# Designed miniproteins, single chains, continued (3): the designs that were tried, part 21

Each design is a single chain, and the fold is of that chain. pLDDT is the mean over its residues in the fold that is shown.

## One batch from the design tools (miniprotein)

Design m8751
Fold by ESMFold2-Fast:
Structure m8751 (fold): chain A 89 residues (1-89)
Amino acid sequence: NPLIDAANTLINNPNDLEAQQKALDVLGLNEKERKKILSIKDRFERALAVADHLHQKHHIPVSELLEQLDLSEEDKKKLEERYNKPRFV
């Protein structure tokens, strides 16, 4: 899945600027969204932002993102807890 491959590149190769740019192009991000993701230094927060984009814009289920993203088991658990917490509107 090219969207999942791009997401994993953004999460795991933050110092590879060419790979980062190709991944951002695959995800179809605008300049504001690109700047936001590239400004995130924390791996988990970057993973959350990328997962949120895939869920909201590409309608990928959170369960599929948890299975397909190359995250540690701890980070996957944090991501799942983030989406399963009740949000106040």
Scores: mean pLDDT 76

Design m8752
Fold by ESMFold2-Fast:
Structure m8752 (fold): chain A 76 residues (1-76)
Amino acid sequence: AEKQAKDEEMLARAEAEKAQFEALPLDAFSAETLERAAERAEGLAELLEKEGYLKAAAALREQAELLRRRAEERRA
């Protein structure tokens, strides 16, 4: 119950952060900065998944994919 509630809270936070990244002018940041942000999100997702916070982990992976896509656009 407590763990499930925390997973839902983490999911909501991760979704809010993803929405904030969508709103930011990510094209203004360097590809390196975007890649580091993606790596951080993926690392957190792995830790959360190992602890059973699957919904939050999935949301963080979606955030990492968004950041990596923006980084690729910056390099192209």
Scores: mean pLDDT 76

Design m8753
Fold by ESMFold2-Fast:
Structure m8753 (fold): chain A 55 residues (1-55)
Amino acid sequence: SLEEEIRRLEEEIERLHREYERLVAAGAPQEEIDAVRERIMELTRERARLWEELR
C-alpha cells in the first residue's frame, strides 16, 4: 500500500540522516557526505510525491 511505501521511505530517510551525522563526525570526504545528502533529498521528493498520490 502507499502507506506502507511511505513508512518504509521514512525509515530509510531516518537511517540516512544518522549515516550523514556519523560521516560528518568522522570527517569523511566531502564527496561522500554530499552523496548521502543527495540521496536524502531524492527520497524526500519521492515521499512528497507519494503523499500527493495518497491525497
Scores: mean pLDDT 85

Design m8754
Fold by ESMFold2-Fast:
Structure m8754 (fold): chain A 65 residues (1-65)
Amino acid sequence: ATRETAAGIVAVEAGIITGLPVKLEERDGKYVLVIETKTPEQLEAAKKAKELAEEAGLEAEIIEL
């Protein structure tokens, strides 16, 4: 479906742009982009990726390690 295709594209773009570990998780028929961060600089990059994902209609979650 359209959501599945969009989720895949956004995940690839987010990984390329940020260089961060990115996972795509399916929860109850919805896709969620999970971005892991360890430093404040990575957190800033993750916030930009989250905005990009949300503009594409994909839920995004940032995990601080």
Scores: mean pLDDT 72

Design m8755
Fold by ESMFold2-Fast:
Structure m8755 (fold): chain A 55 residues (1-55)
Amino acid sequence: SAAQEALRARLLAETNRILDELRAAHPDASNEQILDEVSARTRERLAELRAEQAA
């Protein structure tokens, strides 16, 4: 659906921003640590966006 496509596009854009921000804030962090944090934040953000759409 158009709503799912919009959600997916927004999540991808936000994921890229989060990755850039985390790397800038934590230049000494391992790739594993950065990816784990990105995954955690994108899961939380997806839950927020789904709750928003359900309202």
Scores: mean pLDDT 80

Design m8756
Fold by ESMFold2-Fast:
Structure m8756 (fold): chain A 68 residues (1-68)
Amino acid sequence: ARELIEKAIKALEEGDVELAKKLAAQAGTEVMLSNPEAAKLISEAIQALNEGDVEKAKELLEEALKAL
């Protein structure tokens, strides 16, 4: 999960929003049962990306890393 979130953040820094969404969704699935706080933050990050808010999504993914 950590590696997927880190790759998602890097994808956002490189402007690849679609790759970031895919990686974040995979990370969310991995932590859904073991870390519901991280899963919630990842879901909120994906929602922010769907709304075009890349900065908020990046902050939420960084918070998800801290929750792991």
Scores: mean pLDDT 83

Design m8757
Fold by ESMFold2-Fast:
Structure m8757 (fold): chain A 99 residues (1-99)
Amino acid sequence: MKAEELARAIVEGRPPEEVQKLVDELKDNPEELAKAGALIAARHAVQLARAGVPPGEMTLTLPDGTVIRLEARLEGDYAIGKGTVEETKVEAEARLPLP
């Protein structure tokens, strides 16, 4: 529920205070944090694919110090993003259609 909102806030570069409010709502739900990371990774992979660039790995550090590892791959007509919360090792994947 809040994973998509957190992902959008981060991608849009909203102020750290707004991002922190969303993180505070999700701090007890590492699955939703991992899902937010997966959505960010998948969206980034779609943008890279539009430019003819392969997806890579990146690390996202939230305002509270939570670290999420982002991975992405292209699979058929989809960009697959994966988010891993480093502290808990909880993982989630998200699929977005390629253009």
Scores: mean pLDDT 80

Design m8758
Fold by ESMFold2-Fast:
Structure m8758 (fold): chain A 85 residues (1-85)
Amino acid sequence: AEAAERKRREEELAREKRKVEELLEQMKKDLEELAKSGSLTEEAKERALALMEAYRDQLVKRFGPEAEPAMEEALEELKRFIEEL
């Protein structure tokens, strides 16, 4: 019973990680397009980071501290991408 529940939670967390990766790629594309058009603002960068942080808090609340490493990695990647723009 516990093994089946653990596997289900791992599958749900894996699905959410995939959604985070898709969201991260979409945010990167949106920010890159804004940078190319000269419309990238500090407010846009802060909104992207705030959205990712809010999603981290939601996943940690749902799955516990085991979700933190994946979300922290995505947040660090987003921060690095913004610094390269």
Scores: mean pLDDT 79

Design m8759
Fold by ESMFold2-Fast:
Structure m8759 (fold): chain A 62 residues (1-62)
Amino acid sequence: IEDILREAGITDEEIRKKAAEELEKLGRQALASTDPEEIRRLFEEGRKIIKEAKEEEEKKKK
């Protein structure tokens, strides 16, 4: 998960750590779910978390 965030360009350690914790939580829900629609929604939520983390890093650098 942290590697995915680094590859996405999130280099700030605090922002990356927060996003990684949220993604790990969603990942645990996805692994426990047998509903394809729920899994799909969790992946969409994960994409939003990554996007928000990138936006926060961009704001912090300015």
Scores: mean pLDDT 74

Design m8760
Fold by ESMFold2-Fast:
Formats: structure tokens, sequence, C-alpha cells
Structure m8760 (fold): chain A 66 residues (1-66)
């Protein structure tokens, strides 16, 4: 898996986990997103945390600006 493939798979997992847990508090959703990203083969813990933070920020920012 290339870095691009890894990033796309991890980002998709993060978005899906966040959407599946949208009715939960941010802390629970953050946990679910990190867990989903870590389940992607080849993702390090540092990458998982970074990707989770970026995805959550982007989705919350879009929602908050509406």
Amino acid sequence: MSDVELLTAASLAAVEAFQANRDKPLEERRKAVIDAVLAVPGVTREQAESIAKAVIRALEDVRARR
C-alpha cells in the first residue's frame, strides 16, 4: 500500500466512523475515529491520531459554519 492508498483508506475509515457515531459526544466520536483508523493496516498510532484530528476538525468546521 502506497502512502496515498494508506491515507485514502484511513480517511475513509475516519469519515465513516465519525458519521456512524454522530449522535455521540465528540469524545466518543473521536475514540471511534481513532480506533477505525488504527484498524487500517500500516497506519501508525501517530498517523491515526493526526488523521482523526484532521477529519474531525474538517467535519466539525463545516457543520459549525452552517
Scores: mean pLDDT 76

Design m8761
Fold by ESMFold2-Fast:
Formats: sequence, structure tokens, C-alpha cells
Structure m8761 (fold): chain A 89 residues (1-89)
Amino acid sequence: GTMERIEELARRGREALERGDVEGALEQAEELLRLGEEAARRGDLEAARLAYERALELAREALRIAPKELILRAIGLILRAIGALLDLE
């Protein structure tokens, strides 16, 4: 289901970070945000929240090791995830 897909994307992002693949991790964070937005649109607020929380965690960890050319992308994803979580309140 959707929850299993969210955890799989989060796992792939963490594995990318373990390899030093910051760009791959940020791509997974972007997919988590998209999946959360789709879940929110259908009223699945539990799945939306989980996806946004996983995207935020992944983007924050990516920022810690990001090369300078990816810093703004990581910050943008962090801000988008925070905004999405606030919109669920």
C-alpha cells in the first residue's frame, strides 16, 4: 500500500546517503513530497504526514553532507516539507 511505498522510498534515500549519493537522496525526498501531496488530495492524511516527515528527515540528512551545488536544493525541500506538514494542521 501507500505506507509501504513511503517507507521503501525513505529506505532508498537512506541507502543513497550511505553511498554519498546526495543527488539520489534528494530525488527520493522529492518523490516522498509528491506521494504525500497525492495522499493528501485523496484525504489520506496519515500517509501524507508520514511521507512529509520522511522527506524532511531525508532532506535534512542530505543537507549535512551536501556539496555546495546541492545546498539550495536540500534547503528548498526542507522548507517544502515543513510547509506541507503545517498545511495538515
Scores: mean pLDDT 90

Design m8762
Fold by ESMFold2-Fast:
Structure m8762 (fold): chain A 78 residues (1-78)
Amino acid sequence: LSEEEKAALLAKTEALRDETVAWASTLPSPEAQRLLKEAADLVVQAVKAKLDGDDEKARELLERARKLAEEALRIAAA
């Protein structure tokens, strides 16, 4: 990937994070809101790590994000 392509991908990921945070703020559960927002931030960090060539860190961050998102959905569904 070129530096321009990396910057564009990161910008799109950050925009998706911001949209996710805005949407999460409409959820009735404050706990689900916090977990989903944290998961969205971890996805941005994972993309940055992947673009930096740190595949192991990216994998760990994505795993953490997945677990937080699953917990948020479990709480929101209760």
Scores: mean pLDDT 84

Design m8763
Fold by ESMFold2-Fast:
Structure m8763 (fold): chain A 100 residues (1-100)
Amino acid sequence: SALDSLSPEQRAAALYTAGALLVAAGEHEAAVELGEKAIEDEDPLVRLAGVEVLAIAARAATDPAVLERIRRLLEKASKDEDPKVAEAAKEALKELDEKM
């Protein structure tokens, strides 16, 4: 969208860093919103970063409504066309199920 848009690798790194900082700050809903947008990106590296942000949020969050939202987003990402994105989402779902 911008003339000097970031590369997929730069966007993925920035999204992961922002998500991790939001989770560390207790801003779990904001981290989930960031992950939700990222898993719909055109680039599989950005979608992978989105799954990783959702996984970090899942480990930190205790609110059942937030955890249920994360579960639905990870279930969606588990059907991703990119095998690495799909497998990362499946692994995050297993971790979430073991926590709940």
Scores: mean pLDDT 86

Design m8764
Fold by ESMFold2-Fast:
Structure m8764 (fold): chain A 101 residues (1-101)
Amino acid sequence: SVNEEALDALIDLAVERYPELSRELIREVLSAISQGLSNREIAERLGISVSTASRLRRIVDEARDLLVQELVEKARNEPESLTTPMELRVLEALKRLEELR
């Protein structure tokens, strides 16, 4: 699905920027954020510190913002691209993740 593609792209970017993190950890953090969990609730669910949960949320937020910026710039520069409708749906999914903070 488009949501799965958006999540995979975000996880890929987060791991590329922070290679010490596992894809599974970032996926679990994204799932918790999508459920509207606070940093404390994420920490309790994952068995990590609140400071670590806060750092992971920041990493996810940074990766999302970078992907949104990249997709927006690509859509502006390549409006004739056959991938644009899919990229717009990915952008919408990423924006929805931001609303669930």
Scores: mean pLDDT 74

Design m8765
Fold by ESMFold2-Fast:
Structure m8765 (fold): chain A 57 residues (1-57)
Amino acid sequence: SHLEEGLRLYAEGRYEEAAEQFRRALAEDPDNEEARRFLAYALEKAGRVDEAAAVLA
């Protein structure tokens, strides 16, 4: 799944690639709170703080 791939990439420190996978997971299931939370974390780690804040709004 996109969520599982995103978590693997996040663990590897590949934050921009992880964020892309978490975006895909969230697009497939908009109610997936885990995907939304990790998307925000990955965006913050990638230095995209404004986008991270928008995801959690």
Scores: mean pLDDT 86

Design m8766
Fold by ESMFold2-Fast:
Structure m8766 (fold): chain A 55 residues (1-55)
Amino acid sequence: SAEERRLKATLRELLAWSRRTGDEARFDAAMAALSAGVAAGLPADEIARRVREIA
């Protein structure tokens, strides 16, 4: 689905960012926000926005 593709794209962006920067604490915070957003049933675009604000 488009929703699933957007979530996977957000995760790939976050992983690539983490590999470039090495900022593990911010990566962990962004991953926690992604997981919480998925658990709460938030739209993928809203999850992406929140993850991007942290990273």
Scores: mean pLDDT 84

Design m8767
Fold by ESMFold2-Fast:
Structure m8767 (fold): chain A 70 residues (1-70)
Amino acid sequence: SKEEILEKQGFAQVLLNEKVGPLRKEGKLSYWQVMKISVDIHELAKDPNVTLEQLKEEIDKKIAEAVAAG
């Protein structure tokens, strides 16, 4: 449902913000990298077959890839 999508997107955004905050403060991630990850994760959350655990794994993966890219 639309409500379930919004709740998944909200969960993903809170989790992303908690993980990227310290990395942004340390200069390890740019604002644009965070914005791109946010968009990608919000799109993934629209898929009813994507679980909360898969969203957590994808957030961690995208953050690690962005940090490694410099």
Scores: mean pLDDT 85

Design m8768
Fold by ESMFold2-Fast:
Structure m8768 (fold): chain A 70 residues (1-70)
Amino acid sequence: SMVARAVGLALRVIGALLDGDVEEALEAARELAELAKESGDEELIRLAAKLLRRVAEHDPRAEELLREVE
C-alpha cells in the first residue's frame, strides 16, 4: 500500500529527528519525496514538503529536495 509506505517513511523521518540522526532523517525524507513525485498525489507532496522543511532546519541538503518536490 502506497499510504502504508508513506506513513512508514514519515515515521522514520520523525523518529530519526527525535534521535538526532540527521542522515537517517534525510534518507527517509528523500525516499518519501521520491514516492510523492512518482505518485503525483498532492497530499503526499504536501507531507513530503512539511517533513523536508523540518529536516532542512538541521541539513541544507533537504532544501534541494524540497525544491524538487514543489
Scores: mean pLDDT 85

Design m8769
Fold by ESMFold2-Fast:
Structure m8769 (fold): chain A 85 residues (1-85)
Amino acid sequence: MTDAERARDAFLARLPTLSEEQQVNAFDELAKLIVSEVRDGKLSVEEGEALLDELVEALAPRLSPEALARVREIAEAAKARIRAL
């Protein structure tokens, strides 16, 4: 299990205790970690993109449309970085 996969599990477990702003900020940090682990060869491009998609899907029912739009922007920027590696 990678650091990003462990951080994903910890993030998902904490979601019910986090404010919307904390959820968006925590997702941004986790997206950066996922990009870093793809760059370092610890995750494939496909695995990194799948983790980002899983996290967006988990956040979708918990966030306002405005916060969800911010999360989707972060995810698309992270995917673009992964694809450019």
Scores: mean pLDDT 86

Design m8770
Fold by ESMFold2-Fast:
Structure m8770 (fold): chain A 68 residues (1-68)
Amino acid sequence: GAKEKLEELAKELSEVPGVKVEIVGDDKLVISGNLSVERLTGLVLRIIGDYPEFEVKVEGDTITVTKK
């Protein structure tokens, strides 16, 4: 289900050096790291391409991934 895909995406993102991922509830990821928000967003977009049911949102310095 969507939760299982979200957990798989979270694991894949967390394998990228300098990236931190937090699962919030069952439907959202919060992404942070020691990189600029622009670099983090680029990395997330590359990985999320394999997960078309999810979308990336950038709100200030916070990057989130949620189901569409």
Scores: mean pLDDT 77

Design m8771
Fold by ESMFold2-Fast:
Structure m8771 (fold): chain A 72 residues (1-72)
Amino acid sequence: SKMDLLAEASQAIQKLRDEAEKRAPNNEEIRRVLFKGGVEATSAAIQGDKKKVEEVLAKTRKEVEKLIKEAE
């Protein structure tokens, strides 16, 4: 259902945010990327577009991982 997809998207973003805070705490750029990714994933989930949710989550993870490496 669209509600299940919304829950999955929200949980994935929250998990990525928790991982990022452990590895690069208080990083404002990472927080901005996660906020934008969360908004885009939520929008896609409301539309029922599972493929778009997966694409947004993958892009957001890649951008967050790049920023974590730059902070290390």
Scores: mean pLDDT 85

Design m8772
Fold by ESMFold2-Fast:
Structure m8772 (fold): chain A 65 residues (1-65)
Amino acid sequence: SRVEELIERTKKEVEEYIRQGDEEAAEAAIDEAVAELRRLGVPQEQVDRARRELLEHLERLRKKA
């Protein structure tokens, strides 16, 4: 689905930004993905879940840096 593809793409973008030390760009990528999900008409509950998943991914990467 487009939702799964967007989440997976965003996870890879976040991983690359954290690898470069650009935490602000990683956070911006998550915000952009959330905005795109809203534009696609994804229900709020699914948007909230996707945002949480992306933020948890970011936090896991931060702890390993």
Scores: mean pLDDT 85

Design m8774
Fold by ESMFold2-Fast:
Structure m8774 (fold): chain A 66 residues (1-66)
Amino acid sequence: SLEEARKLEKEGDRAEAEGDLLSARKHYLQALTILSQLLSEETDPEKRARLSEELTRLGKRYRSLL
């Protein structure tokens, strides 16, 4: 769910703040996977736009930790 993806992103942010980059990457990747699946199944244009924005933002964050 979108809520689960956001929860995972928040957990990743927390891990990153604590210096646990391995856990941060893992949580971000899980959130990205959920968002990607939701986008692939979504037909509503407004919801697709929101999912796409979240994917772009989180993807940037995830790549910054690689």
Scores: mean pLDDT 85

Design m8775
Fold by ESMFold2-Fast:
Structure m8775 (fold): chain A 72 residues (1-72)
Amino acid sequence: SLRQTINRAARAAMEASDGLKAVRFRVDGSHVSVTVYADTPEAGEKAGEAARATLLADPGVSSVEVRLGAPP
């Protein structure tokens, strides 16, 4: 299920980067938006790439957008 895929994507993001602070997912049909909050851009990009790869492996996911979030 998409829910299980999102849980796997969250785990993959956490495992890809020790600098990950938070990851948020938004689902709109078959499109998934991922916002990654990390200590460095490099940590965020690694976490985001891991999440994207996991999500795109699911046939229920047609597109993924990854954005690096900045704290205020």
Scores: mean pLDDT 82

Design m8776
Fold by ESMFold2-Fast:
Structure m8776 (fold): chain A 95 residues (1-95)
Amino acid sequence: MKELEREIAIKATAVAIALIGEAIDAELAGDPETAERLRELAKRFLEVVDKLVEQGKLEEALELAERALEALKIPDIEEKIERIEELIEEGEELL
């Protein structure tokens, strides 16, 4: 459904924006390595969601985006990165 695709796009974009925001914060704090990891994570996340949507796996794409939004609530940056990376890998296994 077009409505579900729109919801997925909004939620996936929100995840990517949040990760890029944290990358900016890391860079300003003098941690360019973490900033680079966060930017790559945002890119990989959007790519996996786009591929799932392209294959018609809309429920899986929505679940991935929602679980990633929950992972953004983790206060520890390393645990957050590891959780989102795990979610991306799970999404890639569905492709």
Scores: mean pLDDT 87

Design m8777
Fold by ESMFold2-Fast:
Structure m8777 (fold): chain A 84 residues (1-84)
Amino acid sequence: KELEELKKKYEEAIKEFEEALKEAGEALQKAGELEKKAKESTEEEAKKLLEEAKKLREKAKELEEKAAELSQEAADLHKKIKEL
């Protein structure tokens, strides 16, 4: 049953998309917290906190790119489901 297989793939793509966006949001929130703490820290501590924040922002960017790919995959799957 092609329709059932496409629906399962669509649900999986949406679930992965939602999870990627959630993880990206959490990484950005933590990066912001570290940047705020860096303003109240010594110069050496601030440097370490800002480097950690930078890594979290890069992770968020990668997750947002993955979410964009999953969004396109889900849209393509949804179109195939509607055409059946």
Scores: mean pLDDT 85

Design m8778
Fold by ESMFold2-Fast:
Structure m8778 (fold): chain A 60 residues (1-60)
Amino acid sequence: SNEAKEEALKRAEELARASKNPEAAKEALEVLKKTLEENVVSKEKADQMVAELEEKLNSL
């Protein structure tokens, strides 16, 4: 699901941009990007990874 991957990535980029810690956010975004590109992930798992990123960035 290329569309689900693109949506998840765009959302993750928006969250990273709003982060209080841009260096940590950039690193976390890079890891998520690589995982989405190299792995066949379901929409459910992609959404979960974005939610985990959001929670992590909001705690910073």
Scores: mean pLDDT 76

Design m8779
Fold by ESMFold2-Fast:
Order: sequence, then structure tokens, then C-alpha cells
Structure m8779 (fold): chain A 64 residues (1-64)
Amino acid sequence: PTVVARAPGGLATARAAAGEIQKEFPDAVASADGDTVTVHAKDEETAQRALEALRRGGFEARLV
């Protein structure tokens, strides 16, 4: 499962968020491209937790 989020602060905010998600979910792959954060999770539980973390941080996040 994959989570995609848009960062309101653009690339710098997306990079910071990707780094924090990668620290919190070391078994997932978090990356930033432009204002977009993408998280590739091993399972649905990790994806849901990453989605919630990004939304809590004010990001417009969704499962894809």
C-alpha cells in the first residue's frame, strides 16, 4: 500500500516530512519529490499509521 501527501510548504517541507516518516517507520520507504511525499508501506497497518501521521502534520494525504 502507498500513501501520497501534498506538503503545504513545498519541497523543503516535503523533505522534512519524508525524513520524519522514514525515522518513525523504518520498514517503509518515504521519499519527497517537489511538494509530494510518497510512502511505500509493507502492510496496510503501517500505511494507515503513516497516513494518520501526515494528516496530523497538516498534510493533504491519501491512500493510493
Scores: mean pLDDT 81

Design m8780
Fold by ESMFold2-Fast:
Structure m8780 (fold): chain A 72 residues (1-72)
Amino acid sequence: KKSEADKLKKQGKDLYKQSQQYLKQGQTLKANQLTYEALKLFIKSAKLSGDKELEDKSIETSMKLMEQASQQ
């Protein structure tokens, strides 16, 4: 499933790049949604590839986004 993991990682990178463009435009809610979707794809990719570092980093980032949302 390494090929599947690579595809998910690419999709995650594409979504993350889009989220950064929305963030630059001041569309914070849209940017955060796309970042969260990208992180979900990175977590799936990391689990399939056994990339513990990517998995841990992605989970930590998603938790920080959820914490920011909960402060609203």
Scores: mean pLDDT 77

Design m8781
Fold by ESMFold2-Fast:
Structure m8781 (fold): chain A 55 residues (1-55)
Amino acid sequence: MIPYFRELSVEELERVIAILEENLAKLKASGDTDFAEQYEKLIEELRRLLEEKRR
């Protein structure tokens, strides 16, 4: 787990996730499956962290 993201606020995490999701859509459109998979895993980890911070 990436400790840097734990220091971000809920609002900052939501913004980062939105940017990563936009980048993921572009990677999928270009056929870059390797980077797309890495982005999907990172987004999932950040979403879990966001849920933890909301509690």
Scores: mean pLDDT 77

Design m8782
Fold by ESMFold2-Fast:
Structure m8782 (fold): chain A 115 residues (1-115)
Amino acid sequence: SLEAIDEVLELMAKAAELKDDFKKVGELIREALRIARESGEQGVASAGVMGAGDMLQAMGLDELGELLRAAGALGTAEQNLEILDLVAEGFENPEKMDEYLAKAEALAREVVAAA
């Protein structure tokens, strides 16, 4: 629904503002993922990944941000939910952030290459 898309995008915008508080960013991404899973809609999952891409670009991760925006637009709901889950895990576990973001990047590259 448009309401679910709007909520997910608002959560991602808030996460971008709190970029220095990784745990709080992770909480907001996790909530966006919950909304996307409950909706079951490809558009909501897409909005989540594209919003995460914008957030990562705001954090200076320009290439990863662009890749997630592309993957969000092209991927299935299931692929986008998995990408969003990996991004959430990265911020929830800052010591392993590079590992989880690398996994999100690999899946996003696979999505874009398959399109």
Scores: mean pLDDT 88

Design m8783
Fold by ESMFold2-Fast:
Structure m8783 (fold): chain A 55 residues (1-55)
Amino acid sequence: AKEQIQALLAQTQAQVKEMVARLAAITDPEEKARLRQEMTDLQLATSKQVHELAA
């Protein structure tokens, strides 16, 4: 369980880091808003999975 949570968090952190790099390269406000929403959705999904694994 702990190993699964750590692996999930590491994957999410790597994806968020990549998304942040993409966000810095984007100049279109609509694309920035979409990417920020995707980041929020990813973090919420990860939080839900962590709670399920921690139960």
Scores: mean pLDDT 81

Design m8784
Fold by ESMFold2-Fast:
Structure m8784 (fold): chain A 78 residues (1-78)
Amino acid sequence: SYLEKGKELYKKGELEKAAKYYDLAIKENPNDAEAWRNLGKVLADLGNLALAAAYYQKALALDPNDEEARKNLAAVKA
């Protein structure tokens, strides 16, 4: 899937390619909280903390029990 491809690219440090695949995952399923959270992680790593926070908030709106999104949002706002 696009989500799994994005995760592989993220682990390899290919941040721009990871973002592209997470964006494709969101276009296929806009309610995929994991895709929004993972795109947020890429944006945080690229230094766009404000947009990362917005995408973590989107992930939490879709899945309030997403522990990873909650932790990452707290880290970005610290």
Scores: mean pLDDT 87

Design m8785
Fold by ESMFold2-Fast:
Structure m8785 (fold): chain A 106 residues (1-106)
Amino acid sequence: SAVERLERLIRERPDRAAVYHLALAEVYTLQGKLDEADAAIARAAELLGVPVELLYRPHLDPEIARLYAEGLYLAYKVTGDERIIDLVNNVYPESVKKYFEELLKE
């Protein structure tokens, strides 16, 4: 599953764990598992040393917007779920969308 793949990546690359937890949060959101999604966002905030509110408002910090875009891109890569592309285009701030589009060109 996508969750199992991301959990394996967290174990193998703990230095990138915050991004993988952001990807897990998106996967859980798509599954309707909102409590698990919130827990993953909280864990990402803890690992980054930032207030959790900043991850709910990624437009306030370009570095957070970039990390969030990377998490969304990883969620897309592990799920193939086009709803992630739709969310980036219609829901997420322009700063997140810009970085996500740069990742899609690779």
Scores: mean pLDDT 84

Design m8786
Fold by ESMFold2-Fast:
Structure m8786 (fold): chain A 64 residues (1-64)
Amino acid sequence: SKEKQIEELRKKAEEAEKLAEEYRAKAEEALAKGDLKKAKEYELQAVKYKMLALAYRVDVELLE
């Protein structure tokens, strides 16, 4: 149903937002340790999940 699709998209958005936050935290920890390569890798993952979360949020708005 439409309601189930909206609920699933909201859950995916929330999961992606949580992952973005977790990768951002990992990037900060890597920077503190001086691991610049790992910090950059985590930063890129954080950006990817942030963009994915935004896409899911837009999909929810279009279905409502």
Scores: mean pLDDT 89

Design m8787
Fold by ESMFold2-Fast:
Structure m8787 (fold): chain A 62 residues (1-62)
Amino acid sequence: ERLSLEDLRGILKVAEDLDMKKEVIEGIRKAIEEKITDVGEIAKLTGLSKKAVLDLRKLSKL
């Protein structure tokens, strides 16, 4: 599954609002910078599961 860049920006804001680990936040920022939209690749960059990445996307739309 692929995310939009808008989804990635939303996920970044949620991760910052939740005060998630620096490695997670930096991984999301790198995904935005490099335009990495694949959920599996984002999960690898952040150290999160694919489900956790998708859950952050859901939170960003609330």
Scores: mean pLDDT 84

